Designed miniproteins, single chains, continued (3). Designs and how they scored, part 57

Each design is a single chain, and the fold is of that chain. pLDDT is the mean over its residues in the fold that is shown.

## One batch from the design tools (miniprotein)

Design m9975
Fold by ESMFold2-Fast:
Structure m9975 (fold): chain A 79 residues (1-79)
Amino acid sequence: MDERIEQIAEEVREELSKYVSEEAAKKVADLVREGLRAMHQGDRQAAAEHFRKAANIAMDAGVPNEVIALILQKAIDRW
């Protein structure tokens, strides 16, 4: 389980690195990882909070809302 979550987070980091700094991409990926872990544990409130924070960081870094939505949806769907 953790290995798959880590793999998805790494893919998010690599994809976002095309749009933002490595530091920003890593912060978003870290939050996506925590969100996926919360989903696995059944904590939907914690998951939503982590994904919201991830989206806000990406948005503040200049990623288009459409791209953010696609990246987050893809991560959730792969889980």
Scores: mean pLDDT 83

Design m9976
Fold by ESMFold2-Fast:
Structure m9976 (fold): chain A 76 residues (1-76)
Amino acid sequence: HMLENVKRALELIKEAYDAGDYDFAASLATKVAEVLRQMGYEELADVLRKFAEAAKAGKDPTPYIEEALKLIDELE
């Protein structure tokens, strides 16, 4: 199930960020965003790229993870 795999990836990204592994969380988000872009989920991919940029810049990326979850809910 594609959406289940994306939700699992978001959970792993959040776990890494919460553990203080900001570079790993940003790297993982970037990789997931590239896969999503290749599958045609441009909007979701853009949100994850913004998460990665925020995490690397020392900004709170929480709004982007929340937006990603909302987009997944809308995708059915």
Scores: mean pLDDT 81

Design m9977
Fold by ESMFold2-Fast:
Structure m9977 (fold): chain A 83 residues (1-83)
Amino acid sequence: SPAEELERTKELMRLIAIVTEIYILAKQAEKQGKLSDEMRAILDKAEQLHKDVMDNKYSLEELRKVNKELEKYLAQAKALVDA
């Protein structure tokens, strides 16, 4: 339905925004010579989830679950930068 397509688009935009923010945080850490193994692992997991969503037909519920997991990774990445 048009309403379901709109919700799916919102979840995909949210996914791209979260992955982009994780990437920016990792790049800032790298430029400062402070890219930790923990930050690298978070970036790798975020990029893999993004790739899996782009390569596979995810349901709206599956997209919401992926975004919830990505929000946890973003929170972890922010905590590593603020430490």
Scores: mean pLDDT 88

Design m9978
Fold by ESMFold2-Fast:
Structure m9978 (fold): chain A 72 residues (1-72)
Amino acid sequence: DLKKMKEITKAIGEVYKEGMKRLINLGASVDDLNELSKEIARILKEGHKSLDKEKAVKKVREAIDGLIAKLE
């Protein structure tokens, strides 16, 4: 379902955009941001296969929160 895939992509994009602003303000390194981007890409790919938007969004938030906790 292309519509559901687009909804998942948009939801993940919104969470990632907000998370990136916080991470940059906390002084996240280029290496940390690069590894996070790779993880988000994997979560997005799995979300497109499963069509489980809530699970995909939760995993993205957990990845971002984990890096925030490491920087605090």
Scores: mean pLDDT 84

Design m9979
Fold by ESMFold2-Fast:
Structure m9979 (fold): chain A 61 residues (1-61)
Amino acid sequence: EEWRKKREELAIRIANAALKAGLTLDEVSRLVQEAVAEFDANPDLDPEELFKRYEERIKEK
C-alpha cells in the first residue's frame, strides 16, 4: 500500500533532518510521532509539503 511507504519515508526524512540539526532523540521521536499522526489523519496530504513544514520547524530550533 503506497500510503504506508510514504508514511515510512516521511518518518525517516524527518528523523534524519532532526538528527542532523542536533536535536535529542526524545525531540526527534516527538516530531516524527506528530508528523506521522498528521499524515495518518489526512493520508491525501502531500508528504513533501508536510516534510517541508516539519523541516522549517527543525531549522527554526
Scores: mean pLDDT 79

Design m9980
Fold by ESMFold2-Fast:
Structure m9980 (fold): chain A 139 residues (1-139)
Amino acid sequence: SSRDLSDLRRELSSKVSPEVLAKLQEIASSPSLDDQLDGVLAISPELSPEELFFAVQLIYRSIMLQSEDGGEAAERLFEAAERAAERDPALASLLLIEALNTFPEKLSPELAERAQALLDEVRKRITDPEVLALIDQLR
């Protein structure tokens, strides 16, 4: 349920270190989504799975604030995931899961199929068992 997901998001956010939180808040203050994504990608190899999830939530909030509707937000989340997939499969996976979970009614069948296919591809490149466990918990 939406309540259970909200509680999980709150619990995961509580596990972010103060230093990482400050850096992610600095990144989130950028008016450009591209700059925010590039900023997260620059630090993503140093982040825990919980901190990566928090970074995804910051990108998601920025997309929601800049999007006119849920369909545009879903497309922008997918585009962010495609850009992240080349550099960080874990970040891309979490962005795709957020799109699939938040906008199931707003995703076109073609976009949903592309998102699932990309998720299946990037999951094969993830070697961190803690990231894989988080992905399975969220899906």
Scores: mean pLDDT 79

Design m9981
Fold by ESMFold2-Fast:
Structure m9981 (fold): chain A 69 residues (1-69)
Amino acid sequence: VDEIVGVLVEEDGRRTLYLDEDFPDVPVPEGVERRLVSSAVLSAYMLIGDAIARLVDGETLLVPVKPVF
């Protein structure tokens, strides 16, 4: 199933994937730092993140966030 499990934030060339603490064992791409956050904190990151992490068939898919008008 297709679930939102985290948000990718890129800052100063560093990539950090903030994962919902309910999904601590989600696979993370190499070169990306994993951090667990509460669902409330994750909601805040969704507003400023560069990509949303979705769990699809046991794989973590990073979907770019579209610009808001």
Scores: mean pLDDT 71

Design m9982
Fold by ESMFold2-Fast:
Structure m9982 (fold): chain A 74 residues (1-74)
Amino acid sequence: MEEAEKLVEEAAKHDREGVEAAEKGDIETALKHYEEAIKKLEEAKRLAEDDPDMVASLELAKMRVEQKKKELEA
């Protein structure tokens, strides 16, 4: 639980830094941060496997980051 929460916190930091980089026009840096956020969320989902509500929340968070990444790649 606590380890998964730490990964979620790290993913949130990367998501924020990705948004800031995208706003500045630094697409390469933004994509790198989004990729790190997705990786952290995937790891958190694996650790939280016994909590279906947390897994669902993490999947939604991952989808939001993936959508931002996809929009940036367009």
Scores: mean pLDDT 82

Design m9983
Fold by ESMFold2-Fast:
Structure m9983 (fold): chain A 55 residues (1-55)
Amino acid sequence: MKVTITLSGSSDISEVLEKIKEAYEKGYEIEIKYTPDTPPYAKQFVEKALEELKK
């Protein structure tokens, strides 16, 4: 099962990270979509969290 999570400039980063973690723990494939207004720090945080989940 594939889960697509959309990150925007108005997204709560903590909530997005929890959704990613929960989907990963359930064995879902995770796809992240970024809107043009997503700040760079938010992208970096999400990408780092994804890498840490795979360790």
Scores: mean pLDDT 77

Design m9984
Fold by ESMFold2-Fast:
Structure m9984 (fold): chain A 84 residues (1-84)
Amino acid sequence: MISERIKELEEKFKDVTEEDLEKVIEALKAYLEMLEEVIKEEEEKAKEAKSLEEMDEATKKVEVAKKMKEEIEKEIEKLKKELE
């Protein structure tokens, strides 16, 4: 899960410098761009789904990806506050 990977990164970077925190924020922003692509692809799959099961699975993936995006955005804000 993406939030578990963020936790692993936090654990590895617990003795980080300000420059290291900026690099982590940059990596998390790249992750947000990837999640936006996933959301777009799964929304398209939901619209073009040939069965209710396919539509439901694609819709669930969109919901999960949006939830992960929100978690990553909150983490970026926390890290930005640590730089202030």
Scores: mean pLDDT 76

Design m9985
Fold by ESMFold2-Fast:
Parts: C-alpha cells; sequence; structure tokens
Structure m9985 (fold): chain A 147 residues (1-147)
C-alpha cells in the first residue's frame, strides 16, 4: 500500500538511495553526516517519504523560512515514476505546510524539466519569475503557490 509520512532517521539510507538514483551521482555526504544534518535541521525542514509496501520509493524536502516553504527536493525512483507518487508527496507537503502556518510555497525548476513544471502547475503553482543562466545550469523558473 502507498503511504506518505514524515521521514525518520531510519529513512536516511533510503532517501540517499532515491537521491543517488535521481541525480545519477553518489551522495557526497556520509550516512553519519546525513544524520547530523537531519537532526540539526528538523525544526526548519519538513521531510516526507513515499513508502510503497515497506520500501521508500520517493521523498520531498522543504525548508521553512518564516511563513514560506521552499521546496529543495522532490525525487521518485525511476521505476516508480508516472504513478502519481510525486503529486501525492507534494499534496501531503502542502497540507502539512498549512498546518505549520506557512502561507507561501516556492519552487525553483529548470525550464527543461517539463515533467516537474506540469506537476507544479497542476497543483496551482504559477511562474512568478524566469531566471536566465542560474549558476550556469540554464534557465530556472521560480514558481509560487499561495496557501
Amino acid sequence: MLEIREATLEDLPAIIEVESDYSKRKSLISLEEARRVFEALRDVTLVLVAELDGEVVGYLEVDLVGDTGVIRRLAVKPEFRGRGIGSKLLRAAIERLRELGVRVVEAYVLASNKAAIRLYERLGFEVVETIENYLGLGTVLHMRLEL
């Protein structure tokens, strides 16, 4: 059964795996460093996991900055894509962010990432800015949702 829940310290190995599969890069941080960062940021970062039949198949990470939630990561394992998991993660995050008193959710998306753009637009995010040559990575869309 697919569940969306807050991440625990026990989920960090699976989150690192999902990120490695998404980025096609090995994590540059050790599991011990990831634990210290997760514990240190727990009061200022919302992390959700998507668990399917006891396996973490995706995650979402949001930084809490005053009344604004900034989406840092949204990843789903390649073989689990197209099943609406990223949409369920982002809906559960939006609901949780409202309960936390967040009023605005922000996302920074590469203009080449048409799948992420369509995901955000379907959830009521609007493009508020286009940033050309963002850190040499190309054009980034700043997208916003009011809660």
Scores: mean pLDDT 95

Design m9986
Fold by ESMFold2-Fast:
Structure m9986 (fold): chain A 79 residues (1-79)
Amino acid sequence: SLEELSKEFGIPIERARISELGEDVQKAGFTEVYTVGSEDELRAAIEATQSKASRIDKVYIVDNPHRPGHEVAIFLGEA
């Protein structure tokens, strides 16, 4: 579950609509975006982002209306 992944990595992970994210995204020092279709793909995206960012502050999961069963993971942090 997202709660279990959040606890495993120590990173806040929450669901949001894209319309709710604009201010947080604009203020972030680092952003990465991944399309994810499973928890294993989300885990891989977290690990990939940890190799590029000095710190991950938050992950937003947004439903992809154009691809049911796929979600967009938006990573916010510092480079």
Scores: mean pLDDT 81

Design m9987
Fold by ESMFold2-Fast:
Structure m9987 (fold): chain A 96 residues (1-96)
Amino acid sequence: TPAEEIAKVLVEALKKLLETTDLEEQIKIDEETAKKLKEIVEKHKLTPEELKALVRALLMEVLDLSEEELEALLEKFSLFSEEEAKEFFRELVEKM
């Protein structure tokens, strides 16, 4: 499923980030991760609503967010441009 593909990409990124202290390598991992996430969105032709549902499920699992915290984050995410959404996913990978 798209959620499983997104989760797999983020888990692989986290694993690689834990193995390196080199800033250049960290930037490369971020860029590759953002590219893979974009490919998943394009491959599955995700609507904004479908993307929100998948991000909701992933954020609850990975970040251990409460329903209230998740609702606040989703409201903020719905206001994101495509460029801001890419930056959000990059930041999410860095926090994982």
Scores: mean pLDDT 63

Design m9988
Fold by ESMFold2-Fast:
Structure m9988 (fold): chain A 81 residues (1-81)
Amino acid sequence: MSPDEKKALEIYRAAVEELRAQLEANPDASEAERLELAIAALQRMIEAIRNSDLPEDVKERAIGFLERQIAELRERLAAAK
């Protein structure tokens, strides 16, 4: 595993652990609330990637993937309201 892969994995794990803790603290959260927490977690990943020392092509691909995930979650959030 490359140093860049390790850094990306660290960012991913940190965001997932934070989201998991928030969901566990709020077990009665609505679907809309859970989706909003997930969107916020993905936005934090994007900022962490932007502020990292990862190569620009790696950042572009990772951010593009995460932005597509956010778009999907936003569509689900709109349907849940």
Scores: mean pLDDT 80

Design m9989
Fold by ESMFold2-Fast:
Order: C-alpha cells, then structure tokens, then sequence
Structure m9989 (fold): chain A 75 residues (1-75)
C-alpha cells in the first residue's frame, strides 16, 4: 500500500527529521486533496529547504506516492 511504502521510507530517517517530514507531508496531502496545488508545491518546497540532498529525494518520492494515490481516488 501507499501507507506501507511511505512508512518504510520514513523509517530510514532519524526521529526528528521523520517527525518534520510527516507533519509537512500531512500539510501537502491536505492542500493537494483540496485542489490547492500552489499551497501543496509551497509546502513541499519549504520542506525540501530544511533537508539534506538524500532526505529531499526521499521526501519527493513520498510526495509523488501521496499525489498518485489522491489522483487515483479522484478519477
């Protein structure tokens, strides 16, 4: 499932980074669900600015998984 894939990616992060990524991706999900793609992009960009290169790659992958799940639910 999308939830299991995201949980596996989050498990590779330290506790503080994981908490930050979880909180910001929840904001991303809510904005994306509401069709506010500008807010969703802003949240992701702000999150990426707080992360290392490797952590940014993981955050982007998780955001793509979330967006893909929501797009399938809307179709």
Amino acid sequence: STEERIAALLATLDAATRALVEARLAEFRQAYENGDFEAASRVLRELEGQLSAAERALARRMAVLIAGELDRRRA
Scores: mean pLDDT 85

Design m9990
Fold by ESMFold2-Fast:
Structure m9990 (fold): chain A 61 residues (1-61)
Amino acid sequence: SARDEQLVASFLQLVRDMAAAGTPASVIRTVVAALLAEMRAAGVPEELLRAVEREADQIIA
């Protein structure tokens, strides 16, 4: 859905901004885990959650 797409885009932008600001990878991973849990609770499909997690891992690698 458009809402899920916006949530995913906002989440990945936050991860990119944190990485660009020099935030430690451990802190970013904690934030990623918390936001994924919130998106899951909001009903975002597991397929999108897995894609978001993979892209976040790529950003912080």
Scores: mean pLDDT 84

Design m9991
Fold by ESMFold2-Fast:
Structure m9991 (fold): chain A 88 residues (1-88)
Amino acid sequence: SMELEVARAEARTLVFLSGLDFDIQKGLISLEEAREELERFVEYVKTLSEEVRQAIIDVLKKQLPYLKETHPELAELVEEMIKEIEKE
């Protein structure tokens, strides 16, 4: 169902974003590697339906203020990602 697809996309986005934040904060990956992961995620999101894409955008926008406080460099990459997904 669409409701299940949206819920799963929201959960996956949260797990992806928190994992990326954690890995950079702990020095397990570089900011450049994080950019590459985000670029792959953007291309994946662009293949999804409009409704699922909007749900992902909403989750990213909701998390953005927290990232700006804890990891400004990652927040900047996430803002670029949102703009790329929103391109028609």
Scores: mean pLDDT 86

Design m9992
Fold by ESMFold2-Fast:
Structure m9992 (fold): chain A 67 residues (1-67)
Amino acid sequence: MEKFKEKIEEYKKKYGLSDVEAALRAIDELTREGIIPPEVALEIHRFVAENPDATVEEILEKLKELL
């Protein structure tokens, strides 16, 4: 989880992304690193698409549920 929060802050600074956009970018990066299964990343992207007002905290809770 610490790695995930670190990546969110990095992407917010580097690319000017919103919290949610940075969170999705961090999930994709951790999926490439083999930390998050691709199926879990797909479910999180679907969750955000269905819940456009979702917070980073809600995304983290969904990630924990799916892991």
Scores: mean pLDDT 78

Design m9993
Fold by ESMFold2-Fast:
Structure m9993 (fold): chain A 78 residues (1-78)
Amino acid sequence: SDAVENAENAAFGMSLKEPEIGLRTLEVMREVAARDPSVAPELEEYGKRLQAAMKGSREEARRTLEEVLEGVEALLRA
């Protein structure tokens, strides 16, 4: 639960710079976590990637956010 909350907080933080992609990422993370709590480790890794990318360039942050969104959408489809 703590790991999932940290990932959601990272996605929300990214939404302050990239609102459409960031809010969609947060929405998908919440839906995936609600369907299958066992995905918490994958969400934790995505959260860490978003936190690291926030310290880089805006271009890097956007690219990482798009990659994370693709990853969490793939978890939703599994």
Scores: mean pLDDT 83

Design m9994
Fold by ESMFold2-Fast:
Structure m9994 (fold): chain A 89 residues (1-89)
Amino acid sequence: AAEEVAEALRASGLAEEAEAAREALARLVEAVREGARLLEEGKPEEAFELLEERASEADATLLRILARLDPEARERAHRALVEALRAAW
């Protein structure tokens, strides 16, 4: 998922944005895995706090990338994300 989204953005000429998005999504995936481990260790509060923080960070990062793109680049990023999601289907 993260790598596929990044490849779609790179194919659209958005290489720097692709890498930032890939890293944000990879950090979110890692947080989900760590949260699952914390739950197994009996630390649900810590697991919830970690997941909430990392999900918020990923959302903020992706929104900031989209907000800083000009209208044409934003349209390309949107199409790349839609195509990546369709490819996963």
Scores: mean pLDDT 69

Design m9995
Fold by ESMFold2-Fast:
Structure m9995 (fold): chain A 96 residues (1-96)
Amino acid sequence: SIYEKLLKFLDEAKETLESLAKEGVSPELAKDIVIGVLEIYLAVLKKYDSSDPEAQEVAKILDALIDELRKSKSVEEALEHIDKASKEVKERLKKS
């Protein structure tokens, strides 16, 4: 399931953001790195999985998450948005 792959990817994104912040990377740069990785994954989904309805829903979740991360004022707020996206994906996976 593309939802299962997204959940793993979101967990890795959260871990990366927390790690970068602990290593003294600026909150702005840490967020930009995570956003960049999410944007690459979104571009791959849109290019290669356009016929999959699950991929379309995942792309919608990623677009919304990227927008919220761009608006986040802190690492803590960004982590909350990643957690919210993970919860939504888990709910979608239960219905799939």
Scores: mean pLDDT 82

Design m9996
Fold by ESMFold2-Fast:
Structure m9996 (fold): chain A 55 residues (1-55)
Amino acid sequence: MPTLDQALEDLDRRYQALVAQGASDEEIQREVFRQLQRYRDEGLLPADTEIEPPA
């Protein structure tokens, strides 16, 4: 199972890839929100973690 540190590194890599591809801020926010929700659901983040939903 990935650690929180590994999950955050993967998230950063995904973020950098989306930026490099010219993705919109909405697309980037949606992907980040999805990954953070997944990490919380998998118990890698505390249940009380504040995750900002995309606009």
Scores: mean pLDDT 73

Design m9997
Fold by ESMFold2-Fast:
Structure m9997 (fold): chain A 90 residues (1-90)
Amino acid sequence: NINTILLKLKDIIEKEDFHPKVKEKILKLIDKAISNKYDSETFYNLAKEYIPKSYVITIFFLSYNAGDKKALTYMLEYYQNPIKKSKDLP
């Protein structure tokens, strides 16, 4: 369920050490994605500007749109574990 994953991602982002204004923009976009269903293009644009290593998020959303549901789960794990970020991707 995409809404369950987005709500979990929202909880994770609230625990990240982002600047308050950046955090606000990210959370607002997640809320928009929940209410409007999934909008990958808007999420790509947010990831590029506000999330470190945004190429990781972009790759996972591309894979998810191609039918690879594992990519969304991996994105969630990537965001939960900073140590994995340096090991799992080039």
Scores: mean pLDDT 54

Design m9998
Fold by ESMFold2-Fast:
Structure m9998 (fold): chain A 70 residues (1-70)
Amino acid sequence: MDRDAAVVKAGEKALKLAEEEGLDFGEQSRIAAGAAKVARAAYDAGASPEEAVKKGEEYAKKKIEELKKK
């Protein structure tokens, strides 16, 4: 998996997680964009594509938890 594929996959996983938790489209899009950015930064810092995807997913889970405690 290359960098672009890892970034896309992280965003897609984050979007699905946010949708499953019942967040609105705006929150889903923000979380997906954030997860993609985190995955890109992780890959650029030397993480494997798989590790980059996992870091994006972890970001999404953390943000969903923060929003649910609002």
Scores: mean pLDDT 81

Design m9999
Fold by ESMFold2-Fast:
Structure m9999 (fold): chain A 80 residues (1-80)
Amino acid sequence: SNIEKILEEIEKLLDEHVADPLVRESLRAMVRMIANEKDVEKAKKLADLLIQALQNLGFSPEFIEKVKKLLDEIIKEKEK
């Protein structure tokens, strides 16, 4: 339930900041993969790869930081 709420917040950020629908759908799929990953260490590595992808695509530091904080919260929920 908490992970689902955080996922919706990330998806809203993607809708607001990612204009290209193919890039947006690719990023959404990766976020959902992180949310569904049962291995916490693999989820952390996938989250790091997503942040690197956002940096490589030239998204703003403010947007990247917001996504990172929400991904960190998903990871915390998985560690409970």
Scores: mean pLDDT 86

Design m10000
Fold by ESMFold2-Fast:
Structure m10000 (fold): chain A 61 residues (1-61)
Amino acid sequence: SPLEAAIARALAVIDTFKAAGYSDEELDRVITALENYFKEQGFSDEEVAAIRAAARAHHAA
């Protein structure tokens, strides 16, 4: 689904920046940028919240 693809993309972005040594504060800014990006792509507020939750959980792991 488009939502599953968006989540997979968000996790890949987080993995890239985490591997590059980005801090928790820097990763929070990346997650905010991803939220804004997917909102502009036409995802609903509920779908954007799901993407954000997945990205934050992945960052915390």
Scores: mean pLDDT 85

Design m10001
Fold by ESMFold2-Fast:
Structure m10001 (fold): chain A 80 residues (1-80)
Amino acid sequence: MEELRKQAIEELRKALDHLANGDYKTAAEEFRKAAELFRQAGDDVSARIAEKMAEIAEQGGSDLDRGVLAVAAATLIASL
């Protein structure tokens, strides 16, 4: 379980780096990987949050979306 959570956190960090560079597509892929890992770890709440972040990143192109995603991902990482 803990190893899966660690991998999920690593994917969230990668997604944040891609968001900072404006690479929404890659960020969305990393958020989806994090969501799958959280589900495998039994953390359905974090999995749902990560999936929502992936959805926003796929639709994203606004500065607001980028800000929301960065805050959400950072908050999730801080809570783990």
Scores: mean pLDDT 76

Design m10002
Fold by ESMFold2-Fast:
Structure m10002 (fold): chain A 83 residues (1-83)
Amino acid sequence: MEEERRKKEEEKRKKEEKKKEELVEGIIEGMRRMVRAVNKIAEKNTPPDPKAKEELEEENKRLEEIIEEAERRMKKELEEEKK
């Protein structure tokens, strides 16, 4: 019957969408976790020079902006695929 077939197709689509969303979230979380790990290592190895600390903070800010932009782009692509 048509109703059972539609339900199965809808469930398949929802599962695929969920998988894509989870993949994007996993990638973004992985990137952020990596940045945090690198920052922890850098903090331990950075000499107590205010200039070096400022440069590290600027670099981290740019990395966070890149991650945020990548997240926005990936979320937009997921929304576009839903259409």
Scores: mean pLDDT 73

Design m10003
Fold by ESMFold2-Fast:
Structure m10003 (fold): chain A 89 residues (1-89)
Amino acid sequence: SVAEFLEKNLSEELLEKLRKISEELESKKFKSKKEYFDALLELFGKVLGLPEEEIEELREIFEKALKEGKLSEEQKKKLTEILKKIIER
């Protein structure tokens, strides 16, 4: 799974950043999946320092997934590629 891949390949510093994102999201109540994804993207930019172009790609993936009710295999691939770029930093 993506979660198992992240756990095995993340640096201690990056794990701490992801923990901060998790804590921020866990402290909030979300009315919709869109609200959750918007908050997640904001924290990815702020905490992980993701470029605006990668945040926009993630936004498009999440918006399409919300419209379709599921993530396609292509969307999962793109999400994994963005996460891999974070790990490679």
Scores: mean pLDDT 68

Design m10004
Fold by ESMFold2-Fast:
Structure m10004 (fold): chain A 90 residues (1-90)
Amino acid sequence: PIEVRDVTVTAVDGSPSAAAGERANVTFTDKEGKEVTVPVTLRRFGDNLVALFYPFDEITKLVGADRVEVVLPLDADGRATSGKLYAQKG
């Protein structure tokens, strides 16, 4: 099954948005219902930014899933502020 959760993104400097290639943090609700913030590297795929999933053991453990994908749609300035986290188990 796939679960969907809301995600926000901030740049490392605290800006409320991030662009491709920037160091960023993503904020989401963990498996215990707590808000958590984790550092990520963002890659551009078309009109979205995607966090890499294979080095993110911390994200999969925090979400309680076997695979996690974070997809952040880009605005007109090529930046993202929020998006969705897709969590898959099994």
Scores: mean pLDDT 76

Design m10005
Fold by ESMFold2-Fast:
Structure m10005 (fold): chain A 84 residues (1-84)
Amino acid sequence: MEEEKKRREEEEKQKLELAEEAAKNMKQLFQGFSNYFKDDKDKIEALYQQAVQTANYLVSKYKVAEPVAQKLLEFFKKKVEELK
């Protein structure tokens, strides 16, 4: 039935949008912390590890968030490189 297919697509879209919003908020939060500790590489590394743990939690709870979690990890890796 076309209605079942459309409902599933709408649910997946809503889950993806929620995951993107959560990722956006996390990027902002951790970037704020990274800027606060910009001169302390050890603290930035600790923040990165916490971000990885958070991303893994999102993937485990929301499989649809996997590409978003990967983008989060790439974002933090790039920010660490920029702070060199």
Scores: mean pLDDT 70

Design m10006
Fold by ESMFold2-Fast:
Parts: sequence; C-alpha cells; structure tokens
Structure m10006 (fold): chain A 75 residues (1-75)
Amino acid sequence: LVEEGNKLAEEGAKLAKEGRLEEAAEKYRQAADLLFSHDPHHPAGVYALEALARVYEKLGKLEEAKELRERVRAA
C-alpha cells in the first residue's frame, strides 16, 4: 500500500513535468488518500499533499490549495 502510494506520487510528478496538471492532481490525491488511510501522519502522504497544493496553485485553485496547506501543517 505504501509502495502503491509512492508509485502514484511518482506518476503525479511525471505528469506535472509534462504540464498535465489536472491528471497530476488526480494522482497526487490518490497517493495522499492511500498513504493517509494507512497512517494519518505518514510523511509520504504529507509530501503528496504538498505536491497537490502546488499543482492546485498552478491551476488557479487557490482556496483548495490553502486548505491542503493547512492539512500539511496539521500533519
């Protein structure tokens, strides 16, 4: 499960580099969901949320990005 979550985060990073931001966001969200379902404070889950927040900022979804950054600070 952690391995699966890490793989999803890597796929998200690749998609973000290609400019496929909406698909990157989906992969990072899936990664965070899987990692946090196993451990609410999982470091890799926090990393996926930070990456998702950055992607949302690039997409202009500033309020959603702020909410994710608050979750990162709480974890």
Scores: mean pLDDT 78

Design m10007
Fold by ESMFold2-Fast:
Structure m10007 (fold): chain A 85 residues (1-85)
Amino acid sequence: SAAAALRAQIAALEQQATQLSQLGSDYERQGNYKKASDYYKQASAQLLQAARLYAQLGDERRAVVYYVSASLYDSSADFYESLAK
């Protein structure tokens, strides 16, 4: 079904966001703030796409949660980018 295909895409985006956020955290612990920022921005982009797909499914509650999560990662990325200057 179309809903099953969308859920599979969301699962893939969530898995990728988790891997990217883990890489961001790893570089953050190493003091490599530029790479931490780059990976957190990538994680944010995956979560934003997942939010849009949840909205297409009619799951507005999860869409909002993922929009907020994406915004938080983007803000963290901007903060770490400022430290790398």
Scores: mean pLDDT 90

Design m10008
Fold by ESMFold2-Fast:
Structure m10008 (fold): chain A 68 residues (1-68)
Amino acid sequence: SAEKAGEAARAAAEAGDGSGAATAVGMSYLDNVPVGEEAGRLAAEAAREAGDEGAAKTAIQSLKGGLE
């Protein structure tokens, strides 16, 4: 689900695991584009709130990759 995918991506981003966040977002796109978009948005928001700019950038790059 979009909610679970978003939580997984968010948790990885909050932990500073940009690679894990990117993987969670990518896996969400395999289910459905809207699910991947929501997961990417939530991961980027969580990383930004945590003050981890690197993780936020990685989450945004994963979101862009899923759209291409």
Scores: mean pLDDT 62

Design m10009
Fold by ESMFold2-Fast:
Structure m10009 (fold): chain A 93 residues (1-93)
Amino acid sequence: EPLKKIEEKYGKKVAEFLKSLGLTDEQLRKLLSAPNDPIELAIALLEVPGVTREQAREFAKLMGVPEEEFDKAYELYKKDKAKYIEWWLKNRP
């Protein structure tokens, strides 16, 4: 069901990509409750255990985000992960 909702919201290619990553229904539901910004959503995917930078970058591309914009957001996330975690806790249950 959550994968079907992702397909309806973001399209088939995005849903197929997330399915290929082996995300659980709980992880997919968390992604649906994440911010609607494609860059923030791709960075949120990095909090899923086992997801690589390249997988998050490919997800961002499928959402229409230029690679350079994702790379910039990723460097900020790595440099100030504590600040990103603080932001995430403030904006997620």
Scores: mean pLDDT 73

